# Designed miniproteins, single chains, continued (4), part 3

Each design is a single chain, and the fold is of that chain. pLDDT is the mean over its residues in the fold that is shown.

## One batch from the design tools (miniprotein)

Design m12077
Fold by ESMFold2-Fast:
Structure m12077 (fold): chain A 60 residues (1-60)
Amino acid sequence: STKPLEPITFNEKQKELKERLKELLKERGEEIDDDAIDYLVHNDPEGAEEAIKGLEKLLK
C-alpha cells in the first residue's frame, strides 16, 4: 500500500510471542506492561523471540 498509516495488527505468531513473554515474566516475578510487550512484538518480533529464549534458559 502507498499509505503507511495503519492500526497495529498482530498475526498468529506475534500473538503467541506476546502471551509467552507475559507468562515468562510473571514466572520470574517481573511486572509487565501490555503496551510495552505489544510495542516490542510489533517492532522487533525477532528480539521478542530472543527475550523468550533468554527467559526460558533462566527458568530452565
Scores: mean pLDDT 72

Design m12079
Fold by ESMFold2-Fast:
Structure m12079 (fold): chain A 76 residues (1-76)
Amino acid sequence: KKQELAVKAVAYELLAIGALLDGDRETASQAFLEAGKAYYESGDLEGAKKWYQRALDLDPDNEEAKKLLEEVEKKM
């Protein structure tokens, strides 16, 4: 399960990089958010926080990313 979540996180990180190269900030933000969720499910709270912050940097109005960032900070 944790190994599968790590692979999923890396896949979303690569998707986000591809989206950024194409100038698609919204897709990149969502991909970073999904990577953060995978890290959170694996228990990597620091990794989850990092990717949620990157998602918000690209899409500061993303309410889901804001809520997830607050949740991870409460557990750290």
Scores: mean pLDDT 79

Design m12080
Fold by ESMFold2-Fast:
Structure m12080 (fold): chain A 70 residues (1-70)
Amino acid sequence: SLAIEEGDKYYEKGKEAFKEGKYEEAVEYYEKAAEIYYAVGTEEARKKALEAEINAGIAQLIIAVEKVMK
C-alpha cells in the first residue's frame, strides 16, 4: 500500500541518519515511520511500527548518554 511505502521511506531515512551518527534526525524519521505504520492498523504495519519505536528508543538513549558525557 502507498501508506506502508511512505512509512518504509521514513524508516530507511531513519536508518541512514542513525548510521551517520545523526541520532536526533534518526528519532524524527523513526517516529514519523511509526506514526504512519500505526495509522495503517494491520498486524504487519503494527510490527513495523514497533520496530521503528525500538530504533527511535535506542537513538534517544544514545542522545541521553552523549548529553551526560558533555
Scores: mean pLDDT 88

Design m12081
Fold by ESMFold2-Fast:
Structure m12081 (fold): chain A 60 residues (1-60)
Amino acid sequence: MLGLYRALAPFPKTSPDELALRPGDIVEVLEVVDDKFVKARSLSTGEEGLVPKRYLEKIE
């Protein structure tokens, strides 16, 4: 895992490979996909998907 991150804003899921976020959700970043997206796992739901990096703040 690359670290624990907190969602800064709501992110609605628009494709099947994305992960929906609510403000304050904690995610584990698994992989950096590109300059815009990471692959993350929600600690509250266990779901995995792509999330825009700008929506995340590192907790550590």
Scores: mean pLDDT 80

Design m12082
Fold by ESMFold2-Fast:
Structure m12082 (fold): chain A 67 residues (1-67)
Amino acid sequence: SVLELIDKAIEAVKAGDAETAKALLEELAPRLPASEIAALKELIDQGDFEKAAALLEKAREMVESLS
């Protein structure tokens, strides 16, 4: 599910695992807005894992509200 993928991405980001986080973002790319995916990739590339985690948690809340 989309929520499971977001939860795994949050875990990877909080662990500082940029490679796993990016792979999970590619799985999420068709299911989230392209602008959101682009912003997350930029934050991960810059090593800003705290902002990336916050953005993913916001995306999780939005997806959950639609379900």
Scores: mean pLDDT 82

Design m12083
Fold by ESMFold2-Fast:
Order: sequence, then C-alpha cells, then structure tokens
Structure m12083 (fold): chain A 75 residues (1-75)
Amino acid sequence: GPPETVPVVEFEDQELTDEQSVRLGETVLEESERVARGEISEREALERIRDTARELGIPARLVEVPKEEVLPRPL
C-alpha cells in the first residue's frame, strides 16, 4: 500500500554559501524531475541529494516524516 511516511533529506542548520545553495538547489531540481519522469526512484533521488550535501560539507541524513507534513498547504 502507499507509505504512511515519506523519506526526506534533513540538513544541519548552518549558514550556506551562495555556491552551496545554488548547487544543492540544482541537484534537488534535477533529481526531482528525474523522479517525476520515472527515471529513478524517490529514494535514489534523495540519496543523491544527501550525498551532494555531504560533498559540499553540509551534514545530511534521510529522515522519515509523516506524508501529511510534506504535502502543500491547502489554499
């Protein structure tokens, strides 16, 4: 059945450089588009995002969160 929780990447609260922010954002966008097209799994995308964050010196982990918390707010 559908998962009750979804994995997300958790980042340590730290000041990011513009270069770190841009590169991380580009990775998130690219991997999200690949998942949307069915080219990779959601988990593989999140693992790539986590690994990119770690390469940039940002501590990151995969965390399971309730599905309702990752849905966009209703209008």
Scores: mean pLDDT 70

Design m12084
Fold by ESMFold2-Fast:
Structure m12084 (fold): chain A 85 residues (1-85)
Amino acid sequence: EAEKLFEQGAQAYSQGKFEKAAELFKKAAKIKPSGLIYALLGEVLAQLGKGEEAAKYYDKAAKLYEEQGDLLMAEKLRKKAEEAK
């Protein structure tokens, strides 16, 4: 389930295992896309120096937050996307 993969990804992220966290978050996002999962995936990819890939996920996250009416979070994530490029 997506929730278990997300929990495992969050655990890996908290331990600095960024490559493993990215893998798990990508799997979770394929099952259940969410703004939170895309935002965390962007953050993990930025930590790995994968700026262009990080920007793509921040943009995906921003779009989902905007669709949910969270314009402040969407703006923050778009700014992170520009900074990651």
Scores: mean pLDDT 86

Design m12085
Fold by ESMFold2-Fast:
Structure m12085 (fold): chain A 86 residues (1-86)
Amino acid sequence: MTVVLVAEGLNEEQKERLRNLAAALRKAGYDVELVVDGDRVTVTIRDANVGAVLRLVGEAVELHLQGFAVSSRVEGDTIEIRVEPP
């Protein structure tokens, strides 16, 4: 499966946290694409196992606890998690 986290309205500390997550996942052998554009971060994991999905869900939950709105969409074998500013 593919899992994608799209987060918008991030401050520098929140962006750095997602950069560090992407680096850790790449080091663990996952196929990770990271795109940073202003205050938007997109993390895509291809051929994701449940552990990789749960790590992205955990970051979305952390942002939700900081006031962000979180939504998800499942289409076939792809999970998209969207995190939008409060």
Scores: mean pLDDT 86

Design m12086
Fold by ESMFold2-Fast:
Structure m12086 (fold): chain A 69 residues (1-69)
Amino acid sequence: MEEVTVRAEAEVEQDGQRTTVEVVVTAPRAALEEAADRFVADLLAGGRAAGSEEAHRAMAAALRAAVAA
């Protein structure tokens, strides 16, 4: 099983404050892809508070981009 290290960054702006979130994960590639898929699916199905949704969307997008590239 192929293990990869993924580094993803997302910038979130709330209340005029910018926050950069960095995620570094080392795991089998398949597990990282599955985690990204589940995260997006849960977000779309859940319908959560706006602030949480923004942060989660940014994180999911950044993680997917890092895995794909």
Scores: mean pLDDT 61

Design m12087
Fold by ESMFold2-Fast:
Parts: structure tokens; sequence; C-alpha cells
Structure m12087 (fold): chain A 60 residues (1-60)
């Protein structure tokens, strides 16, 4: 699945990913009810992002 950032998010820990509003990300893993492990399609970086900062745009 591909998701899009609905807001900017600043990483708070080394395992989190900083994302910008409008950035497209590939979902790699559902970690828990609040967090996805994602890969930025723009930078190639991977990390955890809170689900509430993302919207689903494409299911693959």
Amino acid sequence: AIVEAIKDYEAKTPDELTIKKGEKLLVLEVVDEEHLKVKSLETGEEGLVPIRYLKLIEEL
C-alpha cells in the first residue's frame, strides 16, 4: 500500500522517520495500532511514522 503524509512529522527517536506534508510512502510493516514502518518514495529512507499523520492513497 502507498500512503501520503497529511501533515509534517518530525522524528522524535532514531527509529522514526521525518516526513513532509504531501510526501508519498510505501508501507513496509504494520508495527502496532498507532505506527507503520514506511519507506519514503522520495528519499528512500525507512522508519516509523504514527498512522494519524498518513492517509491511504493506493492499495497494491
Scores: mean pLDDT 82

Design m12088
Fold by ESMFold2-Fast:
Structure m12088 (fold): chain A 65 residues (1-65)
Amino acid sequence: MPVGLAVARMLIKEGRYEDAAEVLEKVIKADPDNVEAWRLLAKAYEGLGRHELAEEYRKKAEELE
């Protein structure tokens, strides 16, 4: 389980979606099969108003299940 996931969740709760996305992209680069990281990345992009990217990342998480 990547150490950065808890930090990303905290950033999302604080509305710091851009910072959360940066942390999550690093997690995914190290562990591209991390389903939770893809789900959180989708949530971060949804918070940024990038609904198309959020949907794409959500589908990626579902594909890995």
Scores: mean pLDDT 80

Design m12089
Fold by ESMFold2-Fast:
Structure m12089 (fold): chain A 90 residues (1-90)
Amino acid sequence: MSLLEKGKEALEKGDYETAVKYFKEAIEQDPENVEALIGLALAYTKLGKFDEAEKWIDRAYELARRRGDLEAEIQVTLVAMQLAIEKAAS
């Protein structure tokens, strides 16, 4: 199973710290892996690490936009909305 798949599985199980670990490792291997950047941003959002989450949202959005990847742009927007909700609840 890939590092990206391990990160996604950890997110599904609510193991956000493990998800951060696997997504970081995936980004170390491929810094342009937009799906891993999105996953890392979401995991940080769930952990309440909002400054970290915003950093990775910005990077994921820039890469998705440069590639014209509309699906990734939508996913980043959904994570940004989730971040806004979590911040408002804090």
Scores: mean pLDDT 87

Design m12090
Fold by ESMFold2-Fast:
Structure m12090 (fold): chain A 81 residues (1-81)
Amino acid sequence: TPEEFARKALEAIREGRAGEAADYLAKSGNVTKEQAAEAVGRAIQYAGAGDKEKMFQAALDSGLGELAARYATEGAERAVG
């Protein structure tokens, strides 16, 4: 399910497994990428400094960085949903 893929991609990014995250995203296509990007972006926004840097680097390495940054720095527009 998209939820499962997003969760696994997020966990892979948190642990620095960029290749695994990219594999999950590629298999599911756009919907999984956006859900994972939102989860990563929010986690980056609310995480501690060490985790923020690690997650950002892994997201960039997996090609998710731009989307994750968008969600992490989203204005008072609220999350899409």
Scores: mean pLDDT 67

Design m12091
Fold by ESMFold2-Fast:
Structure m12091 (fold): chain A 55 residues (1-55)
Amino acid sequence: GAARAAQLEADAEQAREAARELLEEGKKGSATAYAAAGVLEAAAEFSRRLAEEAA
């Protein structure tokens, strides 16, 4: 339903923002930050797909 879709969209947005911050740290030389950003981007895409199915 709409409430579940909204929550999943919010989760996806939060994960995207966290990934963006980690990418900036990765540019400063943190390989761990690059890896973490990739995981969060995948999690954001997964949550977005679930939101589309829940709507």
Scores: mean pLDDT 80

Design m12092
Fold by ESMFold2-Fast:
Structure m12092 (fold): chain A 59 residues (1-59)
Amino acid sequence: GDLYEVVKDYVPQSDEELTLFKGELLELLEEVDDEWVLARHVSSGTTGLVPKSVLRRIS
């Protein structure tokens, strides 16, 4: 899938959301809406919802 870099730390607001740190790599699995994607941490394999605003496409 498309590869994205986390550009801003993110603290989850629900159990469905990922905890993110700047510099982490995520694989896009699905675009949920205009604000959210379903993604997987490349290093851990954990999946969850991520706000698009904290991501930058790198592939």
Scores: mean pLDDT 84

Design m12093
Fold by ESMFold2-Fast:
Structure m12093 (fold): chain A 67 residues (1-67)
Amino acid sequence: SLIEEAKKLAEELVEAAKKGDYEKTKELGRQLHELLEKAKKISEELAKEIEKIFNEAQRRGVLAVTE
């Protein structure tokens, strides 16, 4: 499902950020954004769930880099 794919990408993004792999972190962020856009075309409910995953991943990624 798109939700499971978004969760997997989110975890990979946080791990890449912790390792200082900024290029991979940017690529994974782009992929999460693409999933969000696809979800918006399917349903508002699905888009809302993926947007929450995307926002949490970005927040956790930033925190992992700054700590």
Scores: mean pLDDT 76

Design m12094
Fold by ESMFold2-Fast:
Structure m12094 (fold): chain A 67 residues (1-67)
Amino acid sequence: GPALALALAAREIALVLSPERAARATELMRQYLAGRLSPEELRAGLVALGLSPELADGIVAGLEKLG
């Protein structure tokens, strides 16, 4: 369900980013879920933190399913 998808996205981020960058990525995801960021803004922020475009696209697609 949506809670599991969010938990898996957060865990994937924690495995590939430093704790400081993972905290930034978590804040971007929170802003996205609050309706403050577009999918494009979330993707750009994740890529800026050091995620590959492919991984960022996967995370964005997963979070879009949460609403």
Scores: mean pLDDT 77

Design m12095
Fold by ESMFold2-Fast:
Structure m12095 (fold): chain A 71 residues (1-71)
Amino acid sequence: GEELKKKLLEIIGRILRLIGEILDLERELEEARKRGDEETAKRLEEEIKRLKEELERLKKELEELEKELNA
C-alpha cells in the first residue's frame, strides 16, 4: 500500500517539475523567436521536444501505477 503511494507521489513530483521546465523553455523560445534569434530558437525547440517525450513516458508510468492502485 504505502510503497505504491510513495511511487505515485514521486512520479507526480517528476511530472510537475518537467511541466514547469517545459513551460519555462517555451517562454524562452517565444522570446528568442520575437528577437529573431534562430540559433537559440532551434536549440530550445529540440530541448522542448526531448522533455515532452520524457513527459509522455512518465505519464505512461503514472497510468500503470494507477492501474496497480485500483487492482
Scores: mean pLDDT 85

Design m12096
Fold by ESMFold2-Fast:
Structure m12096 (fold): chain A 64 residues (1-64)
Amino acid sequence: MTDEEIERAVRVAARALGAKVDVKVENGTITLSGEVPSEEARERLIALAKQLPGVKKVIDKLKV
């Protein structure tokens, strides 16, 4: 999975969760910043990102 494909998948998931997030992907490292509506939405987004092929690390900078 490319960094572009990872970024798109995470953006789609964030929108489904009602989150307004910025996604940056570099060499399998994802940085998430912005706002999520709940702690549960934050946990779901991080879990989804970690399950994507080619992801090595997820950096959480999200605000609830």
Scores: mean pLDDT 81

Design m12097
Fold by ESMFold2-Fast:
Structure m12097 (fold): chain A 100 residues (1-100)
Amino acid sequence: MKEKREKVKEVFEKALQEILDILRKAGVPDEVIEQVRKAGEEALKRISDPNATDEEILDAARDFASRVLRILREAGLPQEVIDEVFSVLQKAIDEIEKIL
């Protein structure tokens, strides 16, 4: 359990940083970047909870993905930026599922 949790945390933290970098390079407003960062911090707290089950960890990652995509859509970002972020999220969730 402990080793799996550390790997999941590393995968998630890497994905979050990649998403934030994509948004920064695309010239996305700081307000939107901050919303994504906060969503990531909330998800990371859930993933890092020592009482969280594998199912709860996966749900936290999926909830984060849904929330991020909603934030970007509501902010009216170009589809190409949303597609790049979606690719990062999908890859991260696939890796987390393989670890759990």
Scores: mean pLDDT 84

Design m12098
Fold by ESMFold2-Fast:
Structure m12098 (fold): chain A 64 residues (1-64)
Amino acid sequence: MVRELEERARAAGYLHPSLPIDGVEGPEISGLANSVLARAGLPVAPLDGVIDEETRAAVERALA
């Protein structure tokens, strides 16, 4: 899940090419998800390092 989100964010230009796609949840992935959500005009998720299914679905729609 996290790895797929990171790959899609990289393709959309939200993630720097030099950063590895490691699939690990942490503050960085929460920040990335919130950047995508904010750009789409959607409510930001908590910065707790955990991406729930609802937040992930919203980010995937914003990246599509």
Scores: mean pLDDT 60

Design m12099
Fold by ESMFold2-Fast:
Structure m12099 (fold): chain A 92 residues (1-92)
Amino acid sequence: EKKKEEILKLLDEIGDSAQALADHPERAEEYLRRIEENAKKVAELLGDPEIKKFLENVVKTVRELVERGEYDIAAALALISAAVLKIYIENK
């Protein structure tokens, strides 16, 4: 339960950072870094290689979208990915 609560908190923090990325694109690198750091922690805590690969691909795509100036799409991808994992973890 404690590990599950920690993962859910990190996923919520990814969601908050993604929303902030959309709202404040001038601070995109700060929020992108938080998304990357929290996604890495989630992958480490879960220890699931498929989820690690999923999160690594999400982070890579979010960064590429930010580099193209597609902040809203980058934020949406991070938000949806965090929400899907949150549902998965809550029902496990």
Scores: mean pLDDT 87

Design m12100
Fold by ESMFold2-Fast:
Structure m12100 (fold): chain A 83 residues (1-83)
Amino acid sequence: SAAAEAEALEQGMENAIAVPKKFFENAEAAGFSEEEKEEFIEKLRKEIEELKKLAKEYREKGEYEMAELLEKIAEGVEKELEK
């Protein structure tokens, strides 16, 4: 259902935004290489682009609530990466 999917997306948003923050917090302590950090960031950037594309598709279908949730996830993750 739309309500269940919206709830799942909101839960996913919190987790997606938390991942970059936790990664950077522990990167040095964990001994992550620059290459590993770059790969992680690049993977997140690809996911951000995919979420933005999905948001546009939902808008085209008139499902604005789903589009807004996807945009929040993408923008939240992008903002954490730019910190």
Scores: mean pLDDT 71

Design m12101
Fold by ESMFold2-Fast:
Structure m12101 (fold): chain A 79 residues (1-79)
Amino acid sequence: MYLEEGKYLMAQVKLEEAVEKYEKAIEEDPNNAEAWNNLGHTLYLLEKLEEAIEYYQKALELDPNNEEAKRNLELALKS
């Protein structure tokens, strides 16, 4: 399960590898708001701010009630 593998890699601070797993999760299910949010957060930690904002916005378009994506987007926009 690519989403869970990405989360595991995030816990290990293997950010580039986590990106690959979240990209695979999105490839399998492009409507998975959690995968978009997690990819955005990983890119934020890699200091790829513009891409992180774009993917948080995508997560929020798919799930407008995703409180984590809302918080992550607010933090990224303040950066």
Scores: mean pLDDT 85

Design m12102
Fold by ESMFold2-Fast:
Structure m12102 (fold): chain A 110 residues (1-110)
Amino acid sequence: SKEEEKILEEMEKKIEELKKEAEKKLKEGEKLSDVVQWLLAELVQLYEELKPSKEVLKKLIEKYEEKAKNGDLSYQIVLGFLYQKLVNLGDTSYIPKADELAEKVSEYIR
């Protein structure tokens, strides 16, 4: 629907703004663990504000799987968040992907 397209575009725009802010925080000497925790909190707030449907979440996953191919940590965090939201909404097929990405992210913040 046109409403779902607007939510998808707004989600992508806000996620890219959050990624730029995360990169700025890291360049300014903030701890990686603090930046990761901040990014996750912002993603939770964004999800609660826009309340994307499962269909919008799945389209975001397709986009962020492509963007995360290069091992970019911010995109991996976004992707892990999106997988976990689908699991929470009852799509258990995303559990292995969510678990794998959570383990990878945990290696960067140890």
Scores: mean pLDDT 85

Design m12103
Fold by ESMFold2-Fast:
Structure m12103 (fold): chain A 94 residues (1-94)
Amino acid sequence: SNEAKAAALYTAALLLAIAAEVNARLLGDTETARRDLEAAVELTEEAAKLASKEEALEFIDATEKAIARAGDAAGDEEAKEEALKRLEELRKKI
């Protein structure tokens, strides 16, 4: 079902954002963190297309918080701002 697909994509997005934070803190690998942040945004966008408006907004809120933490951990303000801007534009389309 679309609901099951949305939940799976959202879970993957959240895990990637968490992995980005962990990798930035433990490995100092800001390149991997940036790629993981980008992938988390892309998966959140795909999940939102399949979810109800209410669920999509919840996905965006949770992913936004995880992405902000990962960006802060990586010290990559540009990647953080780009990711958060994409989520704001996604919220406007819902």
Scores: mean pLDDT 84

Design m12104
Fold by ESMFold2-Fast:
Structure m12104 (fold): chain A 60 residues (1-60)
Amino acid sequence: MKVKARAKVFQPAVSDEELTLIVGDEVEILEEVDPLTYRAKLVGSGKEGLVNRNLLEIIE
């Protein structure tokens, strides 16, 4: 189910599966991979990857 979120902090990608997040980036949450990790898509670029839940503010 699609849920929108915004990045609260900057985090560079550590692996090829992770998204680089800049403060204020909007993402669509595509799925919950585990209780601390989402697969998300950057709204502007369309890039997909893994994101730590604690870095995101859920909007919708």
Scores: mean pLDDT 75

Design m12105
Fold by ESMFold2-Fast:
Structure m12105 (fold): chain A 85 residues (1-85)
Amino acid sequence: MEAEKLIKEAHKAAVAGKYEEALELLEKAIEADPSKKGEILALKARLLYAAGKIEEAKEYLRKAAELYKDDPEKKKALEEAIEAL
C-alpha cells in the first residue's frame, strides 16, 4: 500500500517533468516494499529514458531483468525494451 502510493506520486512527478523527485519517490517505494524492486527499477529506466539518459535507462532495465529470473515473460519484455532503446 505505501509502495503503491509512492509509485503513483512518482508518476505524477514524472508527468510534471520533475524526474529527480520521481526517482527519489521510487527509492522510497523500494524501501517500503523490496518485493517490487524489479518493477520499480523498470519504472526508473522509463523515467531516465524520458529525461534523455538512454544509457542509464538501459542499465536499469538490465538490472530489472535480472530480478525477474523466475518470470520468463517479464524478463523477455524487459530485454525487448532494452533492444528498442
Scores: mean pLDDT 78

Design m12106
Fold by ESMFold2-Fast:
Structure m12106 (fold): chain A 70 residues (1-70)
Amino acid sequence: VDPEKLAKASREEAEKLGLDGELAERATLTGFAHGGIDLALRAFKGQLLAQGASEEEAEKAVEEVRKKVE
């Protein structure tokens, strides 16, 4: 997994939902540093939910980030 690609994908998917992409990127990269891709995607989803995304919106965004980095 490329951290730059992960950063870009997480920011873009958060921004598509009208959310703060910079906060989503930071949460995702912090998760990645502590536990790799699984923690990165969990942190990303948690940040989207914290910003008011629905479970369905957050899950779709996680799937899109996963597709872009795998």
Scores: mean pLDDT 87

Design m12107
Fold by ESMFold2-Fast:
Structure m12107 (fold): chain A 61 residues (1-61)
Amino acid sequence: SLEAEILRTLADMYLALGKLSKDPEVRKELADKAMELADQIESLGDTEGAKRIRKEAEELK
């Protein structure tokens, strides 16, 4: 769905910002935001997209 695509883009932006940050508190906050979006993406039927975002967010912490 278009909603899932928009949320995936937003999650990818948070993950990209986290990868650029050297501050572990900022990285954790951005990872947590991406995880919240992954839950919403999964509820919209994009299980694979949510799974990918969760994996990248865990790697960010």
Scores: mean pLDDT 86

Design m12108
Fold by ESMFold2-Fast:
Structure m12108 (fold): chain A 84 residues (1-84)
Amino acid sequence: KIEKLFEEAEALLDKAREALKKAKETGDLEAAKEAIEAAKKALEKAKEALKLAENREEILRAIALILRAIGLLLEAERVLKKLE
């Protein structure tokens, strides 16, 4: 069901955000990698939700999650590059 995909995507975005915060605060390279992995997984869940979306509200929610995941992924990649 699409709602489960939304919930999974949001949980992965929260995980990515927490890992990214840790990477920024501690310089932990592994935390930056965890943020990237979680953001990538969130993006896949959001893309799957978009494929299952049947109405405008679901489409907009899926697109919002995709954009949030891409933004977080780009930020995490930038942080990783700075730490390397």
Scores: mean pLDDT 87

Design m12109
Fold by ESMFold2-Fast:
Structure m12109 (fold): chain A 64 residues (1-64)
Amino acid sequence: GQAAYDAGLAALAAGDVDGALAHLREAIRRDPTFARAWWELGGLLRLQGREAEAAEYYARARAL
């Protein structure tokens, strides 16, 4: 969870959106209860115009 989440945020700071998505998915895979990773993934999907997917990730983050 945490290390992959931190790597995802670092990728975002570098402008690497694809890398950030990969790291945040890994964070969720390691710890499915890591609400912050679900929320950040939703935010990235929304920025890409993937509204339906973003809504699903936000709903999951709120349910945790």
Scores: mean pLDDT 82

Design m12110
Fold by ESMFold2-Fast:
Structure m12110 (fold): chain A 66 residues (1-66)
Amino acid sequence: MEKELEAETYASFGEMYYALSKKLEGEEKKEALQKAIEYYRKAAELGHERAKERAEEAEEELKKLE
């Protein structure tokens, strides 16, 4: 229960940073994507399957920048 709530919280933070990255360019966009990936990965470690997929998508987007 506590772990489930923690996973949802991290997934929400990941989504917030991912959304922020869509409004940014250059270094700021990279930083937002890196934070989104970090939080999505934390949620995935706690069993959040959707966050795992989102982390992979954000990682691919980050690779396209450099």
Scores: mean pLDDT 81

Design m12111
Fold by ESMFold2-Fast:
Structure m12111 (fold): chain A 79 residues (1-79)
Amino acid sequence: DEEAKRKKGIEEASKEAWEEMKKASEEARQRIDALRKLRDENPSLAEEADRQINAVRVEQMRAANEAAEKLLKKKKELE
C-alpha cells in the first residue's frame, strides 16, 4: 500500500521536525535563563547579556525554520 507508506513517512518526518524544534526551544530557554540570571546578579553586564539573549532567540528561530523547511521537503519527496 503506497498510500500507507507515504502517510507513515510524513508522520515520521513530522515527529522528527517536532522533536528538533522542541530540543532547540528547550536549549534556548536554558541559555536565556542563565543569561537573565547573570544580568540580574551583575547589572554592569546587562547590555551584553541582553545582546546574547537576542542572539540565542535568533538562533532558535533559525533552527525552527530549518526544521520546518526539512519537513516540507520530505512531504514533497513523499507525494
Scores: mean pLDDT 81

Design m12112
Fold by ESMFold2-Fast:
Structure m12112 (fold): chain A 61 residues (1-61)
Amino acid sequence: MQLTEEELREVARAARDLVDGKNPETALERIKRIAERAGLDADRVVEQVKASIDYVKEKQK
């Protein structure tokens, strides 16, 4: 993985904010920027995070 442990924690916090509906546009933008800095495909990372969030939201109904 190209992300540091600290960067992974930031992505996880942003993903949690998305699940909770807190500033979703800002959270997505932060995930994208972290992925880009790490040399990852930002669109792919965002897609994976969204898929994980949708799964969690379905379970929390």
Scores: mean pLDDT 72

Design m12113
Fold by ESMFold2-Fast:
Structure m12113 (fold): chain A 62 residues (1-62)
Amino acid sequence: SDEVMRLVREMNRLVELAKQARENGDLEKAKEYAEQARRVGLELERASGVDPSDLFEELDKI
């Protein structure tokens, strides 16, 4: 659905922002973006039934 595709794009953007913040040494922003990505991952699970476990494992490394 359009909603699922929107959430996928939002999640991918937040993951990219979290990684960029970490690379720049901004650990507080990296945590904030990672937390936002986790919330979008949960919304994706509710909307599509896709398990966010792989996403959460990746975010734990940031």
Scores: mean pLDDT 83

Design m12114
Fold by ESMFold2-Fast:
Structure m12114 (fold): chain A 75 residues (1-75)
Amino acid sequence: APLEAVRQNAEDVRATDGDEEWALYVEANGIRAIRSHRENKARGELGGNGGVYKKTFTPEEIEEARRLVEEAEAE
């Protein structure tokens, strides 16, 4: 699952940068994985390399990531 892959990578961030960066990484980059997956399904592609990971997060991206992660978890 997209969130599982992001969480696995986030464990490395947690070990290096700490719990706060880990939480932000999971939320912000989780949405990138979800968006990539949805876009790939719309194009008839599955498992594509469409995720973009940023080192800097905006408050709007974090808020949107939380909202869309909750939406995806509800399905």
Scores: mean pLDDT 51

